# Designed miniproteins, single chains, continued (4), part 13

Each design is a single chain, and the fold is of that chain. pLDDT is the mean over its residues in the fold that is shown.

## One batch from the design tools (miniprotein)

Design m12420
Fold by ESMFold2-Fast:
Structure m12420 (fold): chain A 92 residues (1-92)
Amino acid sequence: SELYKEALEEVDKAVEALENKDMVAFFKHRRKLSELMLKLPESDAKEIEKIFLERIVPYLQEHAEELRDAHAEAAKQLTEEFRKLAEKIEKE
């Protein structure tokens, strides 16, 4: 669907922002993604969430120290948020 494609584009933009250490852009695209996921069927939203977490969590794990140097508190909050999202997916 069009919304599903738009959600995937926002995932790409969020990942790109994170790779560039642009946390403002990252949160902007993450927020837009969340809004799109509310409009998607539950199954599609779960697939998007899984794709997002699979792309973001490894980056956060590998670059946690670099992100902490730039954004210590933001990095901790973001890691905790994604951990909670991963738990929701597993419990689904």
Scores: mean pLDDT 75

Design m12421
Fold by ESMFold2-Fast:
Structure m12421 (fold): chain A 110 residues (1-110)
Amino acid sequence: STVITQSPSSVTVKVGGSATITFTTNNPNVSAMMWEFQAPGQLPQTLAAVTSKGETYVSSDYPRLTITKVSPTTTQLTINNAQLSDTGTYYGVDYSTGVRGQGTVLTVVE
């Protein structure tokens, strides 16, 4: 079975700060690693993705995000210049299998 691990499980950052979150899949044949964001009470939205070829996508709605492919099975998302609206849960998704990780909870404070 595909297993997604995320770290950290939670992080708190001040407005204007930065946070980096990581996910790893145990699937060596992953075609793309995606990041989704879910604000409380909302449906998940796609933030960013990196393909097995190293192609990157970042949603134009989230221009303060940077995605990095660390290895074929590990990616990092950096939230730059954090805003209160960035508060929520960030999920790593293995696109090949549709399996989603447990999530990282980001809290942005003033």
Scores: mean pLDDT 88

Design m12422
Fold by ESMFold2-Fast:
Structure m12422 (fold): chain A 85 residues (1-85)
Amino acid sequence: EEIHKEVEKLLEELQTLIDEMRRAVAAGDRGRALQILSEAGKVLFRANRLIKELEKIDPEKAKEYREKVQSLHQELQRLAREIRA
């Protein structure tokens, strides 16, 4: 229960950060985008750790969350490449 809620919260935070980074990139605000990228990386790290713990009690749900994290990570990497170009 607690782990499920924390993972869902982190995924929601990560999506919000990606949306903010997309806006920063569109505005040409490199400094803001790099700050958001750093913050998103920390959220991503925490989400991955909790998903590994969740795998011990709910492997099916852990797999679902892992796939969502992978998708969000790929979006974040695309945005990071745009700001570095």
Scores: mean pLDDT 85

Design m12423
Fold by ESMFold2-Fast:
Structure m12423 (fold): chain A 84 residues (1-84)
Amino acid sequence: SLDERARRLIEEARRLIEEARRLLARDPDDVLAQRALEHAQRALELAQRALETEDERERARLILEAEIELGLALISLGVHRLIA
């Protein structure tokens, strides 16, 4: 269901936020970690809004946008791992 997708996105976004915060605690100038944090935070906000909306089409749109933001966070962390 869309609700289960939104809950999964919230869980994944929270995990990425914690990973990015750990990297930033070690190196506050880490541009890739900061980019990952920003995208993961947007994904979390969008997924939470999806759970709060009663409109099925709006919920689907918010979930898609959250998935895109989560993907961008994962790409940023993936690039970080390649150059580490």
Scores: mean pLDDT 88

Design m12424
Fold by ESMFold2-Fast:
Formats: sequence, structure tokens, C-alpha cells
Structure m12424 (fold): chain A 94 residues (1-94)
Amino acid sequence: MSPIERRLLEAEAEASLVMMEAYLMRKYGSEEAKEAIEKALKKAEEATRLATEALRAVLAGTASDEEALEALEEVEKLIEEARKYVKEAKKLDE
């Protein structure tokens, strides 16, 4: 497996974990936290979709390593934004 394929798989897994945490917080969290949780879910869903599309393109040979790296950077940014909203939601629940 190429280094870029591995990084995209790791990013997809990370985005999925953030999404699962946000889903649990939506079900069991306070009303005050819900806006931050919804923002976290949207960013995590975007990250998962982009990572999946980039991985498919790499595996199909339709994307260059440069295009895959650009997509990975966007995915990592979306994951960071989602994590910030999860942290905000946790503070609102305390």
C-alpha cells in the first residue's frame, strides 16, 4: 500500500471516530450543546466523504499523488474543525 493510501485510510478512520462521538453527544447531550454538535457532524461528514472520494480515485488510478495530498490536507482541516466543535459541545455540557 502506498504512503498516501495509508494516510487517506487513517484520515477516513479518524473522521468516522469523530462522527461517532458527535452522534453519541447528539443523543445524550444537553440542548445547549446541540448547535456545536450539529456543526461537528457536518464537518465530520464532509471529511469522511472527501476522504472516501480521494481514496477511490487513488485506487482507480484517476488521481495523481499531488491531487490526493491536496484532498488529504482538506480532510485533515475538516477533522480539526469537527474536533473543535466537539470540544465546544463538551464545555457547554459542563
Scores: mean pLDDT 82

Design m12425
Fold by ESMFold2-Fast:
Formats: sequence, C-alpha cells, structure tokens
Structure m12425 (fold): chain A 74 residues (1-74)
Amino acid sequence: SMEEAKQQFDALKLMVDALVAAARASGDPALEALAEELERLMKEIGRAVEEGDFERMKELMKKAGELMDEILAA
C-alpha cells in the first residue's frame, strides 16, 4: 500500500542520513560524490511520494538500495 511505502521511505531516510554522514566523514571524494547522488535520488523519491506515484516510488527506492550497496562496497 502507499501508506506502507511511506513508512519504508521514512525508514530509508534515516539509513540514508547515517550513510551520507559516514561518507562525508570519510574524506573520500568518491564516496562523497555517491552520497550526493543518493541525496538527489531521495529528493526524487520524496516527489513520487507527494505525487502518489506508488510504482515510481518503488522503482526509485530500489535504485537507492543499489546505490547504498555501492557506497557500502567502496
């Protein structure tokens, strides 16, 4: 449901904030660039949530997870 998806987005925001902070604290410009991409993607997800576009939100959340995995692997 859209309500469950909003809850997932709220949880994702907390994880992203922590990961972005860690990436910026690393001093690694490559990690900082990935963190900026993740922040931009989160803004797009927020827009999809406000538009009620459940399918787009799910697609963008999957991309955010993939980008988070890339940051964690680096």
Scores: mean pLDDT 82

Design m12426
Fold by ESMFold2-Fast:
Structure m12426 (fold): chain A 88 residues (1-88)
Amino acid sequence: SKKEELLKLFKENYGLETMEEVKKYIEELKKRAREAGVDESLLEELEKAFEEGDGEKVLEALNRLEIEVEIKEAMERMQEWVDKLAAE
């Protein structure tokens, strides 16, 4: 089944053993992405790949989203540091 193929890929690449763990991971990543101001198009790309059941596209979209979230979160921390210096 498409779900078994996806679960196998998530187990091999992320160490996630159940579909519930996969869903929790994706939901938490989407939450972080929205809070960090990541482009909604990246969230849509991941959802589309997941609906299609294309494991390779899911991993590609997920990796892209993860990188953008990490960059945005790092930029927010940098902006907070700059703001503290500017308030001097």
Scores: mean pLDDT 80

Design m12427
Fold by ESMFold2-Fast:
Structure m12427 (fold): chain A 115 residues (1-115)
Amino acid sequence: SAADTLRQMLEELSRLLDEDAPVDKLIETLEKIAQTARSLGLDEIHQEAERTAKLLKEIKDEVGDEVARELLRASTPDEAVEKYGVSPELAEKAVEARRELGRTIQLLSEAYQAA
């Protein structure tokens, strides 16, 4: 069912975040979520997952997977700049990506509960 698919996607994304998984795996999972959401007519989840995957790709392309993963753990842009020596713009992208990951999880949870 659509509800079972939404629950599985929610559980997988949440698990990867809890396990501090490689950014490549987060990107792959978000792209699968986007494709599935599109097939189910869940336009908001589709757009959010695509946008989040794009942000993660941009961060990874600039600093590599290991540093990108570390940046996602920083609480503020200033902390990311101080700890990793990245540009303020990249630090802001990392904070935005973390916020967008949280929004993707929230949208999946709300869609599952509504199904």
Scores: mean pLDDT 83

Design m12428
Fold by ESMFold2-Fast:
Structure m12428 (fold): chain A 70 residues (1-70)
Amino acid sequence: SAEQQKRLEKMALSYADSSKLQIKGLKEVDPERAERFAEQTIAALEWLKEQFNDEMQAKLDERIAEIREL
């Protein structure tokens, strides 16, 4: 349904945003583990974006770029 689709999109973006905050915090105390967590998160988001349309893929690509810049 359209409602389930919107919920899934919101969950995907929330996952990316929450992971970014955790990576930022971890980077302050353990940069090596932060880098591994970032790599795992990017891989998960790259896989996840293939399940969505082009508009949503662009939003997830923006989140991936933000994580890469950490």
Scores: mean pLDDT 86

Design m12429
Fold by ESMFold2-Fast:
Structure m12429 (fold): chain A 94 residues (1-94)
Amino acid sequence: MEEKEKLIEEAQKLKEEAQQGLRKRSKELADLRSKKIAGEDVDKKIEEVEKGISLYEQAIQYAQKAIEYAKEGKLEEAKEYIEKARKYIEEGEK
C-alpha cells in the first residue's frame, strides 16, 4: 500500500474511533442529565463528560482534515493532523 493510502486508512480509523467515543460520551451525558432531573448531584460529572464530547468532536475534525490533506498529497500535514486526532482521542477517554 502506498504511503498516501496508508495515511487515509489510518485517519479513517481514527475518525471512526472518535465517532464511537462521541456516541459513548453522548449516552453518558443523557444518563447524567436524567439523574440531575431526578435530583442527584452530578454537575461535576456532566462537565467532565461535556469536555470529553468536545475533545472527540475536535478529534473527528482533525481526522477529517488528515484525510483531505492525504488525498491532496500533503502527507506531512496529514501526519500532523493524524497525531492531533490521536491525542484528542486519548484525552477524550479520560
Scores: mean pLDDT 86

Design m12430
Fold by ESMFold2-Fast:
Structure m12430 (fold): chain A 80 residues (1-80)
Amino acid sequence: SLIEELLKLAESQSVSDFTMELVNRLTALYSKDPAEAVKVADELVQALEKRNFPEEVIQAARTIRNALRAMLAAKEAAEA
């Protein structure tokens, strides 16, 4: 699954490389399915927190999740 792939990246990559990979993959998903991208980002943050990843990794994922949520909210408001 995408979440399992992202978790492997969080373990094997630097925080900077993980952040770039996360932006690229979730932005690509957002372009196809914005709601699914936000859902995956939420589930990823929860998985990172449960597995006690370093705070820097969790913060990077939260920042991207919050950005995707804001983008989805703005898109839905514009379409209303």
Scores: mean pLDDT 85

Design m12431
Fold by ESMFold2-Fast:
Structure m12431 (fold): chain A 62 residues (1-62)
Amino acid sequence: SSAEKAAAEARQRQELLQREKRIINTALESMDLLSEIYEPTPVQLAFRELLEKRLRELEALG
């Protein structure tokens, strides 16, 4: 049914958003650990800013 399809799609979206949040948090934590070993490059800092921006967007969604 359309209602069951809508519910399944909503669950899939929620699961993907939660998985994306976990992946980004793990990436940021790994970058912090690497920064203890070497100084981050400008490219690495720019990538971190993109991840932090995406995390804020995901937090705003739920």
Scores: mean pLDDT 86

Design m12432
Fold by ESMFold2-Fast:
Structure m12432 (fold): chain A 81 residues (1-81)
Amino acid sequence: MKAAEEAKKMVEEAARALKESFEKGMELAEQAGKYAVDLGSQGVAEYIAGAMTKSAEEITGEEGKKRALELGKKMLAAVEA
């Protein structure tokens, strides 16, 4: 499952970017989400969505959490489609 390991690395990169710049982190998370959609992996998409939501809440509180939840819902819907 090398593809899943690459997606995990992108999530770690997104978490770092969120601490540096919230907007850049969201872009990286969207790229990781597209990769999860390509894999058709619900588990990878859920992992990315959870990690993003938690990191966004720690950085910006409720505002970032809301934005991360919306991105996560969009990503999960794309995997299911």
Scores: mean pLDDT 67

Design m12433
Fold by ESMFold2-Fast:
Structure m12433 (fold): chain A 79 residues (1-79)
Amino acid sequence: MVEPYSEELLERESRRFVEAVKEGDLETAVAILQRFRAERAPREEVLRAVRRYVKELFPEEEHEKVLAQAEALLDTFAP
């Protein structure tokens, strides 16, 4: 990649993704992941932001489950 995806946009969209997962809005979650794929957002940076927002939006006991779901969705829609 020549230039990374904007840190601000990546953080904002990753937060929206985690919020959509929390609300059960799979249509919005998938749309965000498709945007990450189209814009070639770096997977490692997306995962870092997702981990941060999972910690903010979910109780600690849910972190492993939500992260596993997020990674599976990323592998499916933004490999």
Scores: mean pLDDT 76

Design m12434
Fold by ESMFold2-Fast:
Structure m12434 (fold): chain A 86 residues (1-86)
Amino acid sequence: MKIVKIEITVRGTPEQVERAAGLIAQTAGRLGREKGKVIRMDLRLEGDTLHVTIEVKEEYAEEVAKEFRRVAQDETGLDVEIKIEK
């Protein structure tokens, strides 16, 4: 089974970014319970910028990336950058 990384960058006010971090953590927990789609998540919060690295099964990478974009944008209204790596 091949594992790939999804990198998410969210920018906003410190309050907006902190809220986005909570929503992303909740979503990762839910997707981890759904057939182990999410294997690992690391969050790094620096003032006005949130960096998230998610390890996922390759077959679910596109689905997982789409769900994180939906959750972040719908709940915070923030633009997010999402990149799938190898």
Scores: mean pLDDT 79

Design m12435
Fold by ESMFold2-Fast:
Structure m12435 (fold): chain A 95 residues (1-95)
Amino acid sequence: DMEKKYKEAVEVTEEKVKPLQERFDELRAELDAVAGVDPERVLRLRLEALKLGKEAAKIALEEAEKYGVEELKELAEKRLKELEEEIERLEKELA
């Protein structure tokens, strides 16, 4: 039963984050194109990518809580904290 809940939580999360993953791939392509050319643009694109990652982690947390999968909840909470710390650090570098 727990394995079934884990699988359902993962599958629903994957479907919900699919648009965010597509946007992330677009940002990565643009970041590669401006690497070594525009350092400030690179930092802004990295910040956008981190914010998309945070949105994906929030979706993962919500689905983990909905399906009651503690392992996925802990993973999503850890990921959110790491992303928030990196976002704050990068925003200070851009200020």
Scores: mean pLDDT 84

Design m12436
Fold by ESMFold2-Fast:
Structure m12436 (fold): chain A 99 residues (1-99)
Amino acid sequence: SMMERLREEFIRKLQEKLGVSEEQAKKIVEELEKKLSLKVQKYAIELLTDPDISKRTEYASKILKEEGMDALVLLIKQMEKLGFKPSEITAIAIRAIGE
């Protein structure tokens, strides 16, 4: 099915871009699936995997616009767990909220 293929794509992309295990990638995708719409799940995966801070900020802004602050906070917590730099997380969050 399209949904199963999309889920597999998210898992693969997290593994390839973040160097996490398949089990860790599955747990991330399951948490996103439980709390976010499919559209916003796509933005969340791009936020976590795109190396460009400007693109990450665009996706964070889209997440905030579509599902609000609780959704953005969920992604900030995932970024912290994944070892993203505090300064990068703060910059993305401030820009997403303000602009």
Scores: mean pLDDT 86

Design m12437
Fold by ESMFold2-Fast:
Structure m12437 (fold): chain A 99 residues (1-99)
Amino acid sequence: AEAALRQAIYEEALRALAELVAERLAAGHPQPEEVLREVAERLARELAALTPEQFLAMAEEAAKLGEEELAELFRRIAAGDISAVAPLMELMREKLLEN
């Protein structure tokens, strides 16, 4: 179960970050594509290595910022809900594009 959750986090994070990289490159981002892809892969790997306790801490911080949907998705992942992974990564990608 835990290994499946970590794999889902890695795959969905990499997909969302790859989409963000493609969108930034289309907008004329000055960083080379290879550097952005390497950063995306590293971030996806780091996200997949997070513990349930770390996801719960992120849920608390998201709630403090008024990001209740993000907070709920982090709590679901901390509880082992694989189905929360893809919605979380899409919401995070959308929030990063807003800023």
Scores: mean pLDDT 77

Design m12438
Fold by ESMFold2-Fast:
Structure m12438 (fold): chain A 89 residues (1-89)
Amino acid sequence: ELPATKKEAKYKVTIKNLPKDVSIGEVIEAASKYAEVVGAKEILDENGNPTGEFELYFKSKEEAEKAAKAIKDYLQSRGYNPEIKIEEL
């Protein structure tokens, strides 16, 4: 597991329904324009392959909401239909 600043995270943004060609790096880049990403994780299947699901961690609800909007707008501009959920930790 990556050493996440998980102890400082208060909110999680989960992104689902992405094609396997979307990288965690481009999702982080989209979020980082408007919010500080304190942790990120790609969800892999039982064989270690990408599932098209990512989790990003934020210190505040406002940053999580800004990041979720930025990610959604970015991915929709590329023709994708992401499912985005914000959850308090």
Scores: mean pLDDT 79

Design m12439
Fold by ESMFold2-Fast:
Parts: sequence; structure tokens; C-alpha cells
Structure m12439 (fold): chain A 84 residues (1-84)
Amino acid sequence: SSAEERRREELLREAAERFGLAVAEKLAKEYGVEGAIKKLEELTERAIEVVRETLPAPDNELNAEALERAREIGVAWLEEKKAA
């Protein structure tokens, strides 16, 4: 149903946001904030290419969108830390 689809999309978005923050924090500890931004963008771009090439529809685009959201949230958090 549309309600079940919306709930699944919300859970996936929340999971992607948590994942993006966790990855950003780990990368910042290893590479510093500026290095973490670059590494997160590079790793996410490569991961999106791989999931689009290897997963069947609709999982290919669902996972790609989740990775794009994780990148957006992680980079935003790192940029905020850089500005502080």
C-alpha cells in the first residue's frame, strides 16, 4: 500500500542519514574534516556506480538514492564542523 511504501521510504531515509553521520564521524577521526569530506564524496560516488551496475531494479535506484542522502547528510555535518 502507499502507506507501507511511505513508511519503508521513511525508514530507509532515516537509516541512510544515520549511516552518513556515522561514516562522516569515522572518516573525520582518520583523515580530518577536510580529508573526510573528499573521501566521503569519492567513496559514495564509487558505491553509487557499483549499486547501479550490480543490483536489479528497483533496488539499484533505491540504494543509490540512499547513498546520495547519506553523502548529503555526512558532508553537511562535516561542513558545519569545519565552520566551527
Scores: mean pLDDT 84

Design m12440
Fold by ESMFold2-Fast:
Structure m12440 (fold): chain A 62 residues (1-62)
Amino acid sequence: MEELEKLIEEAYKLGKEMAARGESMSDVGTVAVKKQKELQNEGYSIEEARRVTKALMEGYIE
């Protein structure tokens, strides 16, 4: 739980940084797909990986 929460927090920060750098929605989508595959390969569930990628998208948009 705590490790997942840290990943969610870091993903949100990364999304903010990508927006600040002027990267596109296509760029953040590519990073999200890569993150999801990486997390699932590390043993996280689909639901857990989706929470992390959702945080990335929220950081980018908000």
Scores: mean pLDDT 82

Design m12441
Fold by ESMFold2-Fast:
Structure m12441 (fold): chain A 93 residues (1-93)
Amino acid sequence: SSSYQRRIDYYDRLIRQDPNNYIAYTRRGSYLLRLGRYQDSINDMDRSIQLNPNNYRAYLVRGQAYRRLGQFDLSQQDFNRALSLDPSLTAAR
């Protein structure tokens, strides 16, 4: 949607200003997922995880993108990793 594209454009600007901003990658990738841009979402999550491997939100978003692409085993690994980093996420499964 146009609202998701405006948020992507916002995070594009933040990433250009600070390429180490793992939160901006996580948020941009989440909106890319909502737009059906699954591979772009995975690329942002890969970068977010490289910058902060304890970012459970990046694993959740990447897991959803993998599932949408039929990459079921990779999806399960990411959801299990997210849960191991934040066990309170049982309600999100």
Scores: mean pLDDT 88

Design m12442
Fold by ESMFold2-Fast:
Structure m12442 (fold): chain A 61 residues (1-61)
Amino acid sequence: SDEEMERIIESALKLAQQMLAAGVPKERAIAMVEALIRTELRHYPEEEIERIIARFRERFA
C-alpha cells in the first residue's frame, strides 16, 4: 500500500540521517540503507523493492 511504502521510506530516511550524524559518508549511508531495505523486504516483489529504493534515493539526495 502507498501508506506502507511511505512509512518504510520515512524509516529509511531517519536511519540514513542518523548515519550521517554519526559521520558515515552520504554514499555509504545510501548503500547501507539500500542493502538493509533489500534484506528486510526480501519477501516483497522485486518491482516494489526497487520502487521503495528509488523513492528513498530521490528524497535523501
Scores: mean pLDDT 85

Design m12443
Fold by ESMFold2-Fast:
Structure m12443 (fold): chain A 97 residues (1-97)
Amino acid sequence: LLAKKELLLLKSQELVELYKDSPPLASPDEQAISLLEEIAALAQQNQDQNITTIAQNLITLVKKGVPLSRLAPLLEELELIARQEGYEEIAEKLQQL
């Protein structure tokens, strides 16, 4: 489980690096950003720094205009990890994305 979180964190960081020079989208998906901010807050409350950072990286990517369809594999892996860790609220919010 820890190794899966670390791999997902690395994948999210690599995507942020890939899109670092892309301008921010003028009208980002505010609903997706709101849900991801709630996920980050819940992860921080559970003292899970890896999931918190992954959620923050996903927020950055959404603000850069990366479509949720491209983030779907990462979101699915994150939901699986959240369920395995017992973070039911995080998993439910990920399903809303």
Scores: mean pLDDT 84

Design m12444
Fold by ESMFold2-Fast:
Structure m12444 (fold): chain A 82 residues (1-82)
Amino acid sequence: MEAAERAREAAERATSPAARLGAETAARMAEEFAEGKGSSLEAGIGSGIAYIGAGVAKIAGDEKGAEAAREAGLAAEEAARA
């Protein structure tokens, strides 16, 4: 929950549409897993999408979006392994 909330707040700071989509998708999947609406598999997929989104954001020059996506991915990965 706490990591997912931080990821969501960070995702709101993503500036490019592509970076925002990646970061928001990862944050949403982490939140759904934390709320019991998703599975560990979905959390793992969200982590992968987050890392891809972070790469796209970095290429686009959106460092805040890249950090948001990376944080969401890490949170989802940790939740899935717990």
Scores: mean pLDDT 67

Design m12445
Fold by ESMFold2-Fast:
Structure m12445 (fold): chain A 93 residues (1-93)
Amino acid sequence: ASEPKPTPEEIEARQKLGAFLKEVREKSPAAKLTKEEVAEILGYSPSYYSRLEQGKSYISLGMAEKLADFFQLNDEEREQLLSLAQLAERKAA
């Protein structure tokens, strides 16, 4: 079957991306914000952002950079977020 389904590696990356975003939101200067409030600030739908934190979606590199800036991530956290975003979007060869 021609599958539009993500690969196991993309699924794992999306799960790690979602967990990372949830942790950053909970411990960052945005810790008092709900998922709905973060989504509104970033221009996402609340349902999309909720799915993203659940590991059921991915983001572009440009949006990953915008999230890193919004959450005021350090260099290590920014590199981790960008790497996870690339892996979550990347199709198997």
Scores: mean pLDDT 73

Design m12446
Fold by ESMFold2-Fast:
Structure m12446 (fold): chain A 68 residues (1-68)
Amino acid sequence: SEKRELERKIAVLESAKGVLEIELNSGLLAESARIMGVSPQTVRDDILRAIEALDREIAELRRQLESL
């Protein structure tokens, strides 16, 4: 059903967000930044931006689910 498809899509995006939150809290941001030649703040900001984009997509799918 459309409802089950939306719920599955939301679950996939929530899982992806969880992976990014683990990366953010891993304590490895400084090492990643060193390898990439950027500041640790740049890596953190990039991850936070990705989480924000996922939150917006999840919110849109939840709005679609509520309209059913």
Scores: mean pLDDT 85

Design m12447
Fold by ESMFold2-Fast:
Structure m12447 (fold): chain A 58 residues (1-58)
Amino acid sequence: SRDERLAALLAFLASLPRPVTVEQLVRGLGGDRATVTRLLNELAARGEVVDDGGYRAV
């Protein structure tokens, strides 16, 4: 589900020691860039992820 994908993306970001690009997330999680970007935008809107030279969990 969408909520399962959001939770998986957030957990993956939280496990990483530094900010990452969309391309790195696609390599790690699979899926397409458009889907990953859409999920990242939703997490950012929730205040759970920030873009500061790459994406990271808050």
Scores: mean pLDDT 82

Design m12448
Fold by ESMFold2-Fast:
Structure m12448 (fold): chain A 70 residues (1-70)
Amino acid sequence: SKVDELLKQLDNALDQNDLDAAQQVINQLKQLGKKATFQVQMQLGVWAVRAAVLKDQKRLDMISSLEKQL
């Protein structure tokens, strides 16, 4: 689905520490509607838990910033 494609792009942007690319993907997901926004919010939560386990503070800060935009 388009949501799955955008979530893959978001994962790649986060892996590259590219906040601008991540924000563009979030904006595209928001345009797809509330269901897509909820799906990305859930996925960001999963990635946040992973980052916390790995003690990746930079990733946690990036995810927190993106969640604030949803």
Scores: mean pLDDT 86

Design m12449
Fold by ESMFold2-Fast:
Structure m12449 (fold): chain A 72 residues (1-72)
Amino acid sequence: MELYVVTVRAEPEAVEAVARAMAETPGVVSVEADLEKGTVVGRFEDEESAREAAERALEVPGVTGVEMERVE
């Protein structure tokens, strides 16, 4: 099954808001937050869902980087 992974780097105080924004995106499969590392990793069923999640994450103050990758 093809999945799209969105990795967001954020300041620790922004991690929960990023995780929430990604979890509220249609097509989300899973969201994993790591407060210590300042990262949130979301898995999405399609490219459109992953793109929407990345756009939502970028609206959160304290986000420092976003990456999107296709995995099989």
Scores: mean pLDDT 82

Design m12450
Fold by ESMFold2-Fast:
Structure m12450 (fold): chain A 87 residues (1-87)
Amino acid sequence: KDSVGLYSTALAYVLMGFIEKATRLAEELKKQAEKGDKFAEYGYYRVMGEILNATAKTEQDRKKAEEYLSKAEKVLKELIENNEIGA
């Protein structure tokens, strides 16, 4: 499956409040990331961070969301630096 399509759909589900559907797509992204898809790894961390942020009830929950978003940013920077993101 196209990891870009999975990522964009998962983010749309988060924005709509469909957290269960977003989580299922994040799990698919994680499986692709485990097979070496760096964009899927970025997408997994980004989507999970957005889910955690959307469902946060405490400052500690928000910090956990920030940790996932920081992991996503790191992977994205690696993709840009290594020219591994397609045109």
Scores: mean pLDDT 82

Design m12451
Fold by ESMFold2-Fast:
Structure m12451 (fold): chain A 73 residues (1-73)
Amino acid sequence: SEELERDIKVALAQIIAAVLSNMPEVTLEELKRAAEKVASLGIPEAQEIFLDAVKRKAPDLAEEVRRHLEELA
């Protein structure tokens, strides 16, 4: 079902966010690569979960990552 597929993609975004939160440090290049993977899921909720995690982990990089996600849309 499309609903189940969406729920799985949301769960994948939550796993990505959890991994990001537990990394000792992250670079803009790593965050852009992660953003590309999240964007490929094709659902806005996944991008929101990811961007919220970036804002918590690396607030100084959040705007550049958001801009990159917008360019991928």
Scores: mean pLDDT 84

Design m12452
Fold by ESMFold2-Fast:
Structure m12452 (fold): chain A 73 residues (1-73)
Amino acid sequence: SMEEERRKKRLELLRELAKTIAELLRKETGEEPKIEIEFFGDDKVKVTVSTSKKKVVLEADLKSGEFKIEIEE
């Protein structure tokens, strides 16, 4: 259905964003980032990209399309 296709596209975009953030952190810190993905039900995803120096948290609601980024140093 159209809803399943929309969810898949949003999840793919989230993966691409996480990959881009990991590459940026690798270049900035010189460390290999750790990527953790957590699912909360069918609609909410949390992706954490972390090094010893910096952490980036991506939160996405796949149903609403709402997106949040938090950076901790």
Scores: mean pLDDT 82

Design m12453
Fold by ESMFold2-Fast:
Structure m12453 (fold): chain A 74 residues (1-74)
Amino acid sequence: MSAEEIAELLRRARAVFLSGEDAAELAARLRELGIPAHADTSGPGLHAAFVLEDGSVVPLPDVGEALRAALATL
């Protein structure tokens, strides 16, 4: 998934759940942007679940690089 696609998901997200490495730091950055975010620091890698405004859930594994790139554009 591209950084642009993740940025679109972030604009449509009512909440983001992050798990793994750097989850707490990235969740804090999302909250600074006004996006409700939750972190679970257990487990390897960095994984996300985006809860959209319509209540649908988009789970994305191994999003660390693409999520950091998307946040740089917001």
Scores: mean pLDDT 82

Design m12454
Fold by ESMFold2-Fast:
Structure m12454 (fold): chain A 69 residues (1-69)
Amino acid sequence: SHMARREATLAALAEASARFVELVKNKDWEGIEEAARHDPLAGVAAIYLAVQRVVDNPEEARKRALEAR
């Protein structure tokens, strides 16, 4: 029961993460900021991860994620 719901939640998080990575890949900063507004915790984590992939510099990726308004 709860494990099945957990699997569905993890699948949804994986899909959301892939979507956020695509937003950063296209440098759609406005879309990234909007995503963070609707789901602050998951949005921030996804933004950090996506920015890290695009910038290829963890320090700069962290700064950009923190500066997202």
Scores: mean pLDDT 62

